# Designed miniproteins, single chains, continued (2), part 88

Each design is a single chain, and the fold is of that chain. pLDDT is the mean over its residues in the fold that is shown.

## One batch from the design tools (miniprotein)

Design m7237
Fold by ESMFold2-Fast:
Structure m7237 (fold): chain A 63 residues (1-63)
Amino acid sequence: KEAKEKLLKLIGEILDLIGDILELERKLKEETDPEKKEEIERKIEELKKKLEELLKELKELKV
């Protein structure tokens, strides 16, 4: 029971992070200021690292 609830919550968090990453990548394409582009790129990298940690947690739940 608990494993299923944790899995659903984790999938939700992963989907939210993917959405945030895609939105930031879209903003990056529209941005013309090099300094602001670098800031957005750093934020994307940070979210990708969080996504990797959640994916590791998901793999651990699969036994």
Scores: mean pLDDT 80

Design m7238
Fold by ESMFold2-Fast:
Structure m7238 (fold): chain A 92 residues (1-92)
Amino acid sequence: MTVEEILEELRSLPEEERRRRIEEYLRSDDDLKRLAAAIYLSEHDPEYAIELLLEAGVSEEELGVFKLAATVYKEEKLLEVLDRVEKLLAEE
C-alpha cells in the first residue's frame, strides 16, 4: 500500500468516517498510514493536525522522519505543520 493509495482512500470516505480513520492511522505503527494521515490533515485542517500529532506523542526522531518524507514528496503544508509541532515541543 502506497501513500497515494491511502490518501485516495481517505478522500473517498464520508467526513465522519474519514475523521475516525485519520485518528486511527496517526496512532498506527504503520509509518505510511501515519504519513498519509498527517499529509491529509495538514492540507485540510492544519490546527487539528498539530493537535493530533502532539496527542499521538510524536518523538523528535519521528518528527525528523516526517520532515524528510514531506520534503521528498514536496508536501509544503505538512512541513508547516511539522515546524509548528517542533516549536511547541521545544518550548517545554
Scores: mean pLDDT 77

Design m7239
Fold by ESMFold2-Fast:
Structure m7239 (fold): chain A 77 residues (1-77)
Amino acid sequence: MKEKALEYIREIARLLFEEVPDTPEAVARAVGYVLRAIGDLLEGKPIEALETLRQGAKELGADSAARFAEEKINELK
């Protein structure tokens, strides 16, 4: 589970950074969501990690990242 969740986090992060505006504020917020998701994963909460990234992606307008995260959350349940 943890290894698979980490793989999904990497792909969601890739999509997120491709879709967010290239501004210091948007990039900093995206980094913050990724770090929080890694924290959730380290606490043994892989589904919460993906939920954190889905929320961040929606908030930052990264629709593809949000959709991918939602699909992977459903796979891990």
Scores: mean pLDDT 83

Design m7240
Fold by ESMFold2-Fast:
Structure m7240 (fold): chain A 70 residues (1-70)
Amino acid sequence: EPSTEEIKKEMLERFKKILEEIKKEAKSEKEKQLLIESAEALMTMWASVALSPEEREKLLEELKKLVAEF
């Protein structure tokens, strides 16, 4: 079984790839924002089943930083 750190790393890498695809595929700024919100919701759901509440909060903060840089 992967460690908590490996799971978090995998999630962050997948989220980065999703952001790259959104940047390439989104037809408008509104669509881009909706897709980002959907991706964040999916990552939050995944974190809820895979991570403890404490690790989930840390991951969500990292996702927020990635969105801010995007």
Scores: mean pLDDT 82

Design m7241
Fold by ESMFold2-Fast:
Structure m7241 (fold): chain A 67 residues (1-67)
Amino acid sequence: SSEKLVEELREEAEKRLASMSEEEKEELKKKFEELAKELGLEMPPEEEWDQAFLSYIAQQILLERLK
Protein backbone atom coordinates (compact mmCIF):
# COMPACT_ATOMS: atom_id res chain seq x y z
CA SER A 1 0.00 0.00 0.00
CA SER A 2 1.24 3.47 -0.89
CA GLU A 3 -0.16 4.74 2.42
CA LYS A 4 1.99 2.26 4.36
CA LEU A 5 5.05 3.18 2.30
CA VAL A 6 4.50 6.91 2.97
CA GLU A 7 4.06 6.24 6.71
CA GLU A 8 7.20 4.08 6.85
CA LEU A 9 9.23 6.70 4.96
CA ARG A 10 7.94 9.45 7.26
CA GLU A 11 8.86 7.51 10.41
CA GLU A 12 12.32 6.63 9.06
CA ALA A 13 12.91 10.23 7.94
CA GLU A 14 11.82 11.54 11.37
CA LYS A 15 14.22 9.10 13.04
CA ARG A 16 17.10 10.25 10.83
CA LEU A 17 16.29 13.93 11.36
CA ALA A 18 16.08 13.43 15.15
CA SER A 19 19.54 11.78 15.12
CA MET A 20 21.12 14.62 13.12
CA SER A 21 23.30 17.19 14.87
CA GLU A 22 22.82 20.93 14.39
CA GLU A 23 25.92 20.92 12.16
CA GLU A 24 24.43 18.18 9.96
CA LYS A 25 21.18 20.14 9.69
CA GLU A 26 23.18 23.27 8.75
CA GLU A 27 24.92 21.30 5.97
CA LEU A 28 21.52 20.09 4.72
CA LYS A 29 20.26 23.69 4.75
CA LYS A 30 23.28 24.72 2.65
CA LYS A 31 22.46 21.98 0.14
CA PHE A 32 18.89 23.29 -0.06
CA GLU A 33 20.17 26.85 -0.60
CA GLU A 34 22.48 25.68 -3.41
CA LEU A 35 19.64 23.75 -5.09
CA ALA A 36 17.26 26.71 -4.74
CA LYS A 37 19.89 28.99 -6.28
CA GLU A 38 20.49 26.61 -9.21
CA LEU A 39 16.73 26.26 -9.84
CA GLY A 40 15.91 29.94 -9.27
CA LEU A 41 13.58 29.05 -6.38
CA GLU A 42 13.00 30.75 -3.04
CA MET A 43 13.96 28.95 0.15
CA PRO A 44 11.04 28.11 2.45
CA PRO A 45 10.83 30.23 5.64
CA GLU A 46 13.00 28.97 8.52
CA GLU A 47 9.95 27.75 10.46
CA GLU A 48 9.26 25.26 7.64
CA TRP A 49 12.80 23.89 7.34
CA ASP A 50 12.03 20.80 9.47
CA GLN A 51 9.29 19.83 6.99
CA ALA A 52 11.63 20.50 4.05
CA PHE A 53 14.34 18.37 5.72
CA LEU A 54 11.87 15.54 6.33
CA SER A 55 10.74 15.61 2.68
CA TYR A 56 14.34 15.56 1.45
CA ILE A 57 15.36 12.73 3.80
CA ALA A 58 12.26 10.70 2.84
CA GLN A 59 13.16 11.12 -0.84
CA GLN A 60 16.74 9.96 -0.14
CA ILE A 61 15.45 6.90 1.75
CA LEU A 62 13.12 6.07 -1.15
CA LEU A 63 16.00 6.36 -3.63
CA GLU A 64 18.17 4.11 -1.43
CA ARG A 65 15.41 1.49 -1.39
CA LEU A 66 15.15 1.55 -5.18
CA LYS A 67 18.87 0.73 -5.48
Scores: mean pLDDT 75

Design m7242
Fold by ESMFold2-Fast:
Structure m7242 (fold): chain A 84 residues (1-84)
Amino acid sequence: MEPPATPEQIERLDRLYDEAKRLIDEALAHTDDPVEKEMLESARKVLDALREEVRRHRTQKLADEAIGVLEDIVESLRARLAAR
């Protein structure tokens, strides 16, 4: 039996989700490129899917994997917003 996701993992995941969503919303507000808008909307859907998947299965392994993906997304978005 897989160990259930800890409250600390869920709190961290929620914080990363909120940060990633905020960064996507900021990027969307500052772009007029329809291709960039489509990519950012796709990223938003990936965030929602990851959060739903963790809620559905509630395992520590899945929560850790989702946290890693969200950290990478946040870092990538921050780098993009810092580049002009």
Scores: mean pLDDT 79

Design m7243
Fold by ESMFold2-Fast:
Structure m7243 (fold): chain A 61 residues (1-61)
Amino acid sequence: MEEAKRLLEEAERALAKGDEKEALELVMQAGLIVPELRLPVRLARTAEEALEAAKRALEAL
């Protein structure tokens, strides 16, 4: 859980720098650790939506 949270924090920083590709990769890596994040991320249309969906899914655990 802590590792997934760290990856989402790094994804947020990547988005702040405009690196949507890196942000999405980091969110996907968090989904490998926490499977519950995979479906919300898959349904997202943008890297920002993917990060928001992943954060909500992680909070629900």
Scores: mean pLDDT 79

Design m7244
Fold by ESMFold2-Fast:
Structure m7244 (fold): chain A 85 residues (1-85)
Amino acid sequence: GEELIKQAEEALSKGDYETAVRLAKEAIKQLGEDNAEALSVLAEAYLHLGKFDEAIKYARKALEIDPTNWRARWALLVAEAEKWV
């Protein structure tokens, strides 16, 4: 469960965004959709893939659970800016 989030973060840091999406989705499936950290990793991975609507969707979900999640706040800000540029 939590180890999948760490693996997703490692994939994200290596630029392997497709693997980060897969691992974050698997973490959400195991831990439930109420895991703000897994949702925030998924949002950031979608942002890097240029999937701005998905990035916004999952960042908003993460922030509903944890409004202080910095990754989700940053991903939401950047994805919304990119969608309108």
Scores: mean pLDDT 84

Design m7245
Fold by ESMFold2-Fast:
Structure m7245 (fold): chain A 60 residues (1-60)
Amino acid sequence: MEEKAQEFIKKAEELEKNKGDPSEIAKYYFLAYSYDGNEEYLKKAREIVEENRKKEGIKA
């Protein structure tokens, strides 16, 4: 499981470097969470989705 989580994290990082779609980046963090269970990835994915898809610049 951890190997796959690491692969998805790498994908998210590659997308960020290439100025990729925020939704795709969030998706890979969500997949990493699904394999690793690390809540940090879940929080990251949610923040990206909220800010870039529904609420750009929402201040919590």
Scores: mean pLDDT 72

Design m7246
Fold by ESMFold2-Fast:
Structure m7246 (fold): chain A 99 residues (1-99)
Amino acid sequence: MEENIKKAEEYLKKGQEAFEAGNVREAADYYSLAGRYYIKAGELEKAAQVFIEAAEKFKDVNPTIARNFYKVAAEIYERLGQKEKAEELKKKADSLPLV
């Protein structure tokens, strides 16, 4: 449990640093890993927050990546029984341009 949280935090930091450096694809991969390790730790709300952070950062840089992150966050909120939050995130994903 503790090890998965530490790995999630390390990958989140790497994702943030890669995004700031302009390495968009690498940043997306690190955000995905961070969220997955939070899911493995049972920290579903934290995982959803990480994916929302990624989606918000990527929405103007790569709408396709942002859309995928919003959809994953929505699926997590559905698992948590927060249907209205999940539907809001799906609408955000669907509002992004298709490329």
Scores: mean pLDDT 86

Design m7247
Fold by ESMFold2-Fast:
Structure m7247 (fold): chain A 74 residues (1-74)
Amino acid sequence: SREELAQTLLEKGKKLFEEGKYDLAVAYYRGAIAFDPENAEAYRLLGEALKKLGKVDEAEKWYQKSEEIERRKA
């Protein structure tokens, strides 16, 4: 399913993040979002990776989107 593909990309992104490969982690998190745009965790992790790259303003945007999705599903 699209959700399974999103989860696979998300897990690969997490491993890249742990290796300090933040730019590659961003690419994988964006891929996860493309397959599952309602996954709040993927937006939060994208924000964390962008913050590591110094893209603080963009990171804040994705944190807000993660919170919006969580509020809609709660």
Scores: mean pLDDT 88

Design m7248
Fold by ESMFold2-Fast:
Structure m7248 (fold): chain A 91 residues (1-91)
Amino acid sequence: SLLEEAERLAERTLKVAEEVIKKAKELNDEETVKLAEELKEQVEALLEEARRALEAGDMRAFAVAMAALAVELAAAEYEKRLLERKEKEKK
C-alpha cells in the first residue's frame, strides 16, 4: 500500500538519523546531534502529511510529501558522510 511505502521511507530515514546522532555524540558534535534530532521531527511531520494526503485522496500532496521524505533521507545520508570525513580528519 502507499501508506506502507511512506512508512518504510520514514523508518529508513529515522534509522539513518539515529546513526548520525550516535556518531555525532561519539565525536562530541552537539550541533550535528541537534540537526539530526530536528530531522527526525521533520520526518515524523512529513509522514503525517503523507497520511493526511492519502485520507483526503490528494495524490499530488502525497507525492510532494514522499519527495520531501526522500530529500530528508538524502540529507541524513550526507550528514553521516560528513561525520565520517570529520572523524578521519581529527588528529
Scores: mean pLDDT 87

Design m7249
Fold by ESMFold2-Fast:
Structure m7249 (fold): chain A 91 residues (1-91)
Amino acid sequence: SLKPIKGIKKVEIVIDPQDPTSAVVTIEAENKENLIEALRKLRQFADSVEVLEMNDKKLVVRLTFSSPEELEKAIEEIKKLFPDAEITVST
């Protein structure tokens, strides 16, 4: 099981309306070290992780999965990884 990550403030998940196996995830954190740990954990359960943007407070990644069901399971896992964060899911 993945251990929860502290220091994450906000996670926004936008599911691609044209491809329900893909989502763009925006993560906001206290520092870059928390973002690096978050990225490492996301790579453990996504088929593909493309870094779109990264700075000292924000990470934007595109996650791709083998099916919409795997993406749905990943969203539940993301909620467990960042239990103290404000989490928003949209399409």
Scores: mean pLDDT 85

Design m7250
Fold by ESMFold2-Fast:
Structure m7250 (fold): chain A 75 residues (1-75)
Amino acid sequence: EKLDEVIERIKAAKTKQQILDAGNELFLLADELKLPPEVKQFLAQGMSRALAADTVEEAKQILLDAVEKLKEMLS
């Protein structure tokens, strides 16, 4: 599934730029899947928090947690 591919890219990220790139892929995927604005806003908040993190590892954890919550919302 396309979402799982993006999750793998987030897990493999070593820089904040790579996390940003993966987050942008999530936004594109959300548009392709016609997800509601609430889901897109939740993703935007998660990405904002991840980018505000002091370390790449912390940013990665925050974004992965946001994606897991997003998967729950889609279930």
Scores: mean pLDDT 77

Design m7251
Fold by ESMFold2-Fast:
Structure m7251 (fold): chain A 65 residues (1-65)
Amino acid sequence: GGATSGAAAYAAGKAGDAAAASSGGWEMRLVGNEEQSKYGYLAAEAGARGDAAAASKYGKLARDA
């Protein structure tokens, strides 16, 4: 990916965080599968650094877990 993609990923992450807070915090429900939490974190970090491919891979793993 590129720097331009990183900006979009960061904005998407911020929008998701705001939506989660508004929805009553799905993040408060990080109970159960530890791997889902781990992959979710890795996906967010990859998105923040602009690695769309890595963010997609880890996001799918978190969703599947």
Scores: mean pLDDT 60

Design m7252
Fold by ESMFold2-Fast:
Structure m7252 (fold): chain A 68 residues (1-68)
Amino acid sequence: LEKKLEEIVKKYEPKMEELEKNGDREGAAELIEEAIEETLRLLEELGLLTPEMLREMREALERGRAAV
């Protein structure tokens, strides 16, 4: 698990740094959403999250976005 999570971080970290350097706040937010989606997908595939829990977490994220 940790090793696969580290691979996700390694994939997104340099892109995040580039966006932060450029002041691209919208791009950074989109990249964070992609990283979260990949992480949730990984946890589901490893059986650490049920499809129901994954759905609930995605719904919670969507409500958070709507509240801002």
Scores: mean pLDDT 73

Design m7253
Fold by ESMFold2-Fast:
Structure m7253 (fold): chain A 79 residues (1-79)
Amino acid sequence: MSKEELIKEIEKLLEEMEKLIEELGKVDPVTARVARKELEEMKKEFEELLKNNASKEELIDFKQRLERAKASLEEVLKK
């Protein structure tokens, strides 16, 4: 996988997490508020990684952290 492909996958994960938080906000606005703050921090970290020309390994680690965070959001949305 190229560095450009990793960046695109991370962008997609961030977009998917934003949508999950929007849905969570309809049923649990308190948890959604906390999740949104965490997502904003992750977006800022991603911007810093891009500005600092982060390595492929750093992007892979970041993607894995996003995947874990997304899984946690999906679990909270289960009835």
Scores: mean pLDDT 84

Design m7254
Fold by ESMFold2-Fast:
Structure m7254 (fold): chain A 56 residues (1-56)
Amino acid sequence: TAALLDEAVALAREGAEAERAGDLETAKQLYSQAADLFRQAGADRLAEEAERRVAE
């Protein structure tokens, strides 16, 4: 659980960095992966935030 949460946070951080760099394709891919791991870790609110970023 802790390992999944740490990985999800790292992926979300990389997604945010890609978004800032203008690499929206990479950002969406990273946010999508982060969302899945957040849900597996039970962090539904963070998963919903990451999913929202992919949807937009």
Scores: mean pLDDT 80

Design m7255
Fold by ESMFold2-Fast:
Structure m7255 (fold): chain A 85 residues (1-85)
Amino acid sequence: MTPTEKAIRAHAEKRLEELLAEVPPEYQPIVRSLVRGALADTIDRTRGKSLEQALAELDKELERVREIVEAYRKTGKIPGRIEPA
């Protein structure tokens, strides 16, 4: 792993813990899955970019994860595969 990738993963793990604290245990597997997807996408998109840019993109993706989880709680349906923003 690059130092940048390691830092991105550490930031994602901290944000995951914060998100898990905000949701009931029954939603935690979905939150974990969505955060892992956001992390993988961010690492792929930010290869060769600065750590600052990578963390900013990760935070945007994690806000999308929060919106998806909230939609799921309201509708009982998981939104389809990552919709284009």
Scores: mean pLDDT 73

Design m7256
Fold by ESMFold2-Fast:
Structure m7256 (fold): chain A 85 residues (1-85)
Amino acid sequence: SKADELIRKAVEALRNGDYDKAIELAEQALKIDPNNPEAYAVLAMAYLKRGDYEKALTYAEQALKIDPSNPLARRALEEAKKALE
């Protein structure tokens, strides 16, 4: 799907350290599919990498409400919680 294509590009942007591009692509995916857990997981990881731990926590929790098994969201949640301790 178009949302899946945007998510693949967003994950590639994360791998390249382009967190702003990852955020933009994930937000575009959410405009197509507002309940896409992978899009929220990408947002969580991108904000975590930028040091925005509160946003990382919020987006990771949203991803896990939709898909509790999402590994990217679980990692982002764990690291954001550690940073906010």
Scores: mean pLDDT 89

Design m7257
Fold by ESMFold2-Fast:
Structure m7257 (fold): chain A 64 residues (1-64)
Amino acid sequence: GPASEYAQLAGKYAKEGNAEKAGEYAKLAGRFGGSEPQAERAVEYAKKGNNEGAGFYAAGAAAG
């Protein structure tokens, strides 16, 4: 799927409090979108329960 679809899934799961799934999809967004550092930041924010930050950085990861 496209990187933006993975970023949307990462944001959705972060908002639902599912940090594991949010991190998984954020990493995929980074791999296909070109920004692994932004994907890693999204994973960190998801683990901390910061759903806004997780979604923001997942979108950045997809944008490259």
Scores: mean pLDDT 79

Design m7258
Fold by ESMFold2-Fast:
Structure m7258 (fold): chain A 94 residues (1-94)
Amino acid sequence: SEIEKLKKEIEKDPNNAEAYARLAGYYYFQNKIDEAEKWLKKALEIDPNYALPYVYAGMGYFLSFLFDKAKEYFEKALEIDPNNPLARQLLSLL
């Protein structure tokens, strides 16, 4: 599974913020919110100025019809990266 691949990437490089962000994204897409938040926290611990984890969180909440949470996380992504095209586009749908 993609989750198992990402966990092995993290074992090889524990400082890979992108791998943690992608792992959080997969758990959000599976509606495993608590597990997703755990990996989101790890990504932001490594790189607090990284917009990608917030974009994935927003997408996960959007797919779960939790639109207020989705908006909150897209707005956080835009605080870090004001020109993030995906966060801007998805926020415009809310």
Scores: mean pLDDT 84

Design m7259
Fold by ESMFold2-Fast:
Structure m7259 (fold): chain A 72 residues (1-72)
Amino acid sequence: MSREERIEKALEYAKKAVELLKEGKYEEAFQQVAKAGREIYPEENPALDALYEAVVNKDPEKAEEALKKMEE
């Protein structure tokens, strides 16, 4: 897969993680953010790191902020 395809897949997983977090499905949300991290590995993405922290802290508002930064 191209780098662009991996970034798009990571964004799809990030969007699913935010939706699941809003539904209170914390374990499933965590699994989706982990999949996003694997798609971009070994690249660092501060917005994805922020999303990971938001999911761990069960903070949907912070997760939305992180997702918005990933989309920009």
Scores: mean pLDDT 80

Design m7260
Fold by ESMFold2-Fast:
Structure m7260 (fold): chain A 71 residues (1-71)
Amino acid sequence: HMEENLEKAIENLKKLAEEKKNPVTYFNIGDIYEKKGKLEEALKYYEKALEIDPSNPVIQKRLEEIKKKLE
């Protein structure tokens, strides 16, 4: 089941992010939530990624796009 695989991917990425605080891992979690239409969760994880790598233009742009969708 494809949906089951996505949920497992999110759980694995969350574990990795909690342990290592890697901006790429947080960004990937946000991307999956955005694809699922969970924009509030996507925003939360993109913000965590930006806290670790504040100069990353890809993360900055994605955050702005999500904020616009939530307004």
Scores: mean pLDDT 78

Design m7261
Fold by ESMFold2-Fast:
Structure m7261 (fold): chain A 73 residues (1-73)
Amino acid sequence: FNLGNELAKLKRLDDAIEAYKKAIELDPNFAEAYDNLAWALFVKKKEDLAVEAGKQAKQLDPNAKPSVKLPYP
């Protein structure tokens, strides 16, 4: 995490997470936003939160293919 490029990536992930959370607040049935949130959280190593977001995406759209393959159902 010692390169400015890595710090910029982490800031972009935080901004993306906030944007997805806001999208979910505006439309709680937006399955794609939950899937994108799960991916961003997984990349940030927030695995527990990523699993929860992925579950919500699957419940809202059972036919949606998850962006990440999580170790938990």
Scores: mean pLDDT 69

Design m7262
Fold by ESMFold2-Fast:
Structure m7262 (fold): chain A 69 residues (1-69)
Amino acid sequence: SEAEKAEKELEELGEKFNKENVEQAREDALEWSDEKLEEIAKGLKEWDEEMGKLAEAILKVAEAEKKAK
């Protein structure tokens, strides 16, 4: 599924970044509005390409979880 694929991408990024910070960002993303998530993703992309990929992976996971509701 798309959710499983996004989760695997997040796990791989967690190895490059601090896993604890990645999990915290994922939890925070679930509480944020779609508009706020887009703003944060844009900011991270401009800051660093790898951080942009991390933000996109977190957004995909958050969207998949929201659809499951």
Scores: mean pLDDT 65

Design m7263
Fold by ESMFold2-Fast:
Structure m7263 (fold): chain A 67 residues (1-67)
Amino acid sequence: ATTLTDAEVLRALADIYDGLAKVAEKQGKYEEAISWYEKAAELYRQAGDDAGVAELERKATELRNKL
């Protein structure tokens, strides 16, 4: 099982990738933004953050609808 410290690191990294996705989205780079959201969601999943996973999967779906 992931330790508490490892989970905190995974969440912090997921927050960084979520930020990168938002920057890509604002630049109209929807495929790049989707990739970052999916990477962030995977890290939230590893950290046990179901709410974070759900939010990022929702955002990725919204961007796929724009492609």
Scores: mean pLDDT 82

Design m7264
Fold by ESMFold2-Fast:
Structure m7264 (fold): chain A 97 residues (1-97)
Amino acid sequence: KEAEEKVKEFLELLEEYKKKFNLDEELYEKVLEAIREAAKEILEKGEEISRKNFIKTTVEQAKKLGVPEDLAEQAVGLFLSKYPEVTKEDLEALSKL
């Protein structure tokens, strides 16, 4: 429940960011895909659950999708600025984006 509420608040922040910076819909969808795929990769491979690894993995997924690294880092930064710790439950909720 708490992780699902965090993801809902995060999506609201991303929608505000999208409107403020006039992000293209396709680019926005690819940012969500990068975050989702990063969360899945960390969970499936049993990798370290940390802020640093979440940022790194999201940026790597973003590169594969043609999303600018700075945009991917800023998007993950919106979550991490409000929530200082990343939990397994947070990644499970993010993997369902």
Scores: mean pLDDT 84

Design m7265
Fold by ESMFold2-Fast:
Structure m7265 (fold): chain A 70 residues (1-70)
Amino acid sequence: IDQVLNDARQLRDDTMRQIDDGTRQSQQNLSQSTTDSDRRQYGQQLSDVLGSGARGVIDSRNRIQQALRS
C-alpha cells in the first residue's frame, strides 16, 4: 500500500511540475509571439499539457482509492 501511495504521489507531483513548466514556457512564447499562427500553436501546446495533467491526477486518485480498499 505504501508503494502504491508513494507512486501515486510521485506521479501527481511530476505531473504538476510538467504543467507548471509547460504553462510557464507557453505563456512566455505567447507573450513573445508576433503572429496568429504562433499564438494558436502555443495555445494548443498549453491545452495539451493541461489535458495530460488532468489524466495524471485522475490516475493517481484511482490508485489511492484502490489501495485504500485493499
Scores: mean pLDDT 70

Design m7266
Fold by ESMFold2-Fast:
Structure m7266 (fold): chain A 60 residues (1-60)
Amino acid sequence: MEKLQQEAKKKLKLGEEAAKKGDWETAKKYIEEAVKLAEQLGLDPKSARADYEERVKAAA
């Protein structure tokens, strides 16, 4: 499995944790870190950001 995919998943879990605590600013930072990893994987950063924000908001 791609190491970048694992790192992106870790960043999203940290973002979900921050969002659950009401720290949306920290959650956004982790989402942006995950988006940068997704871009390195050849994914569109706009689509990746939208998907990741949806996931983090659903977890909060």
Scores: mean pLDDT 78

Design m7267
Fold by ESMFold2-Fast:
Order: structure tokens, then sequence, then C-alpha cells
Structure m7267 (fold): chain A 88 residues (1-88)
């Protein structure tokens, strides 16, 4: 029973770790698309385009840090619970 629960918790942590990799790839692509959009705007007005690029990069980075932080917290929680059960 305990061994099965420990295995489930470790598997949950692995699933979230895989989701984290997918989230990182998605965020990297979102940043690339934001840069592409800003470059198009730069061709019309360089000052506005530069401000929008900086704002978009900062926003994507903030969202990335928040989402990855939440996933890291979940991974740590499942790993710590599994470790606690193993030490019993």
Amino acid sequence: KKKELIEQLKNKAKEIQESKKETEAFMDRSLALAREKANKLLSENIETGQEELAAAEKKVQSIRDSMLGTLDGSIKRYEQEAERLEKE
C-alpha cells in the first residue's frame, strides 16, 4: 500500500516535470511570436515598436516565472511527500 502510494507520488512529480518542459517550450515560442509582432510594428514606428517589444518580453517572462514557479512548487510537494513516506 505505502509502496504503491510512493510510486504514484513520484509518477505525479514526473508528469508535472514533463508538463514543465512543454510549458517552457510554449513560453519560448510565445516570446518568439511576440518579438516577430513587435518587429513588424518597428517597421512602422521604431519608438512604439521598441516599447511594445520590451513590454511583451517583460510580460512573457513574468508569466513564465509565475507558471514555472507553480509547477516547481507542485513537483517539490509530491517529491517531499514521497520522501517522507519512504523514511517511515
Scores: mean pLDDT 80

Design m7268
Fold by ESMFold2-Fast:
Structure m7268 (fold): chain A 84 residues (1-84)
Amino acid sequence: GKIEELKKKIEELEKEIKELEEEIKRLEERLKELMEELKTSEDPLKIIGEILRIIGEIEDLRLKIKELKEEIEKLKKEIEELEK
């Protein structure tokens, strides 16, 4: 039924959020590595460019997670209305 479809959609969105959170964690670890490389680099501008790119990617992923969480809340409200 409709409730089962909405619950499945929520599970899919929750899985996507977990995957995005793991990607952010990997990017944050890479950012930490680049910050250490920056201290000893002969080409600091190249490393700074990569750092800024990764920061932008993390911000985009965090925005996507926020949008997915908002979609989950909408789906939860639809389930509550159908269970009345």
Scores: mean pLDDT 87

Design m7269
Fold by ESMFold2-Fast:
Structure m7269 (fold): chain A 59 residues (1-59)
Amino acid sequence: MEEALKRIEEANKEAQRAMEELRKAKTTEEVARAIGRVLRAIGDIIDAGLKLGKSIPVG
């Protein structure tokens, strides 16, 4: 259980960093990459939540 919460916290920090990169992005490629990182972090949070509900995730 604590492992899943730690992963969610780490994904949230990654999302914040991706948002910062998006703010600094000046090219369409940089914007697309930053958006991709945000979407990946959201996916990781959802995946961790689903695993927490159905099974205890391990590292």
Scores: mean pLDDT 74

Design m7270
Fold by ESMFold2-Fast:
Structure m7270 (fold): chain A 83 residues (1-83)
Amino acid sequence: SELGKLLEKTLKLAYEAAKALEDEEKKKKLLELAKRLNDAFLAKDYEKAVEEARELAELARELGYEELAEAAEKLAEALEKLK
């Protein structure tokens, strides 16, 4: 359940960041990455979930959303242990 809580926190932060973004293309990309991460996790495709979480963390860092970037990195590290 710790992994599920970390996913929920990461997705919530991603949606909050997207809501704050005025750039529609960046907003769309952030939401697409959040959706792909959630879909991969629900499919138990943990390798893909790691890739999506890392890409989300990178985009979050580029956009200045440090808390989202940290949550996504922590999620990726936790998912990596399930390989």
Scores: mean pLDDT 87

Design m7271
Fold by ESMFold2-Fast:
Structure m7271 (fold): chain A 80 residues (1-80)
Amino acid sequence: KLLEEQEKLFKIDPLKAVYYVRKKFESGEFESAEEAYKVGEVFFSLGMYEEAIEAYKRALELDPEYEEAKKKLEEAEKKL
């Protein structure tokens, strides 16, 4: 699972976790709104709020009714 894989990398090497998440983000390889949302959660937990906002916006492009992504997008924007 995407989030579990990235959380494991974060515990070993936070830079590797960011690299994997960013590579997914740049390639546009999101298969679902849930995957994009999980990428946003990883960026949010790392304090990378601008990257988290972009990932949450991608989730909302895939599913405009994704309530969790909408809520987290507003929360991340308040951090800026």
Scores: mean pLDDT 71

Design m7272
Fold by ESMFold2-Fast:
Structure m7272 (fold): chain A 57 residues (1-57)
Amino acid sequence: KVDEWVERSKADPARRGLIEVKGEELDDPDFPEKLVQLLKEYREKSGFPTVGLKLLK
C-alpha cells in the first residue's frame, strides 16, 4: 500500500504528499492511529512530506 504511494509520488510530482484512502477506512475509530503509522512509513520510504489525503470510491 505505502510502496504504491511512494512509486506514484516518484512518477508524478502532483501526487507527492497525497495519501490515498478509501472512504470506508475513515469510519474505523482506529483509523487516526493507523493513518499516523502510514504517514510515518510514507515519509521514511519516499523522503517527501505529507500534505493531504485523497479519498477513493
Scores: mean pLDDT 70

Design m7273
Fold by ESMFold2-Fast:
Structure m7273 (fold): chain A 61 residues (1-61)
Amino acid sequence: MKPLIPPPEFPKSEGARFATFLLNYGVLGYSLRESAEIAGFSPATVSRALRYLEEKNGLKL
């Protein structure tokens, strides 16, 4: 069964939704799970994506 009804003008760009996640998580201070759900991702998916961003910094630190 479908849990939610997606918006009719759902953006195809994952980047736009991921930018929404980063705004909520990085700027507004929401939890990873809350920010992921607001952006329309599963928490596990954005957790993996966030790790890639941290690895870019970690390799040079």
Scores: mean pLDDT 62

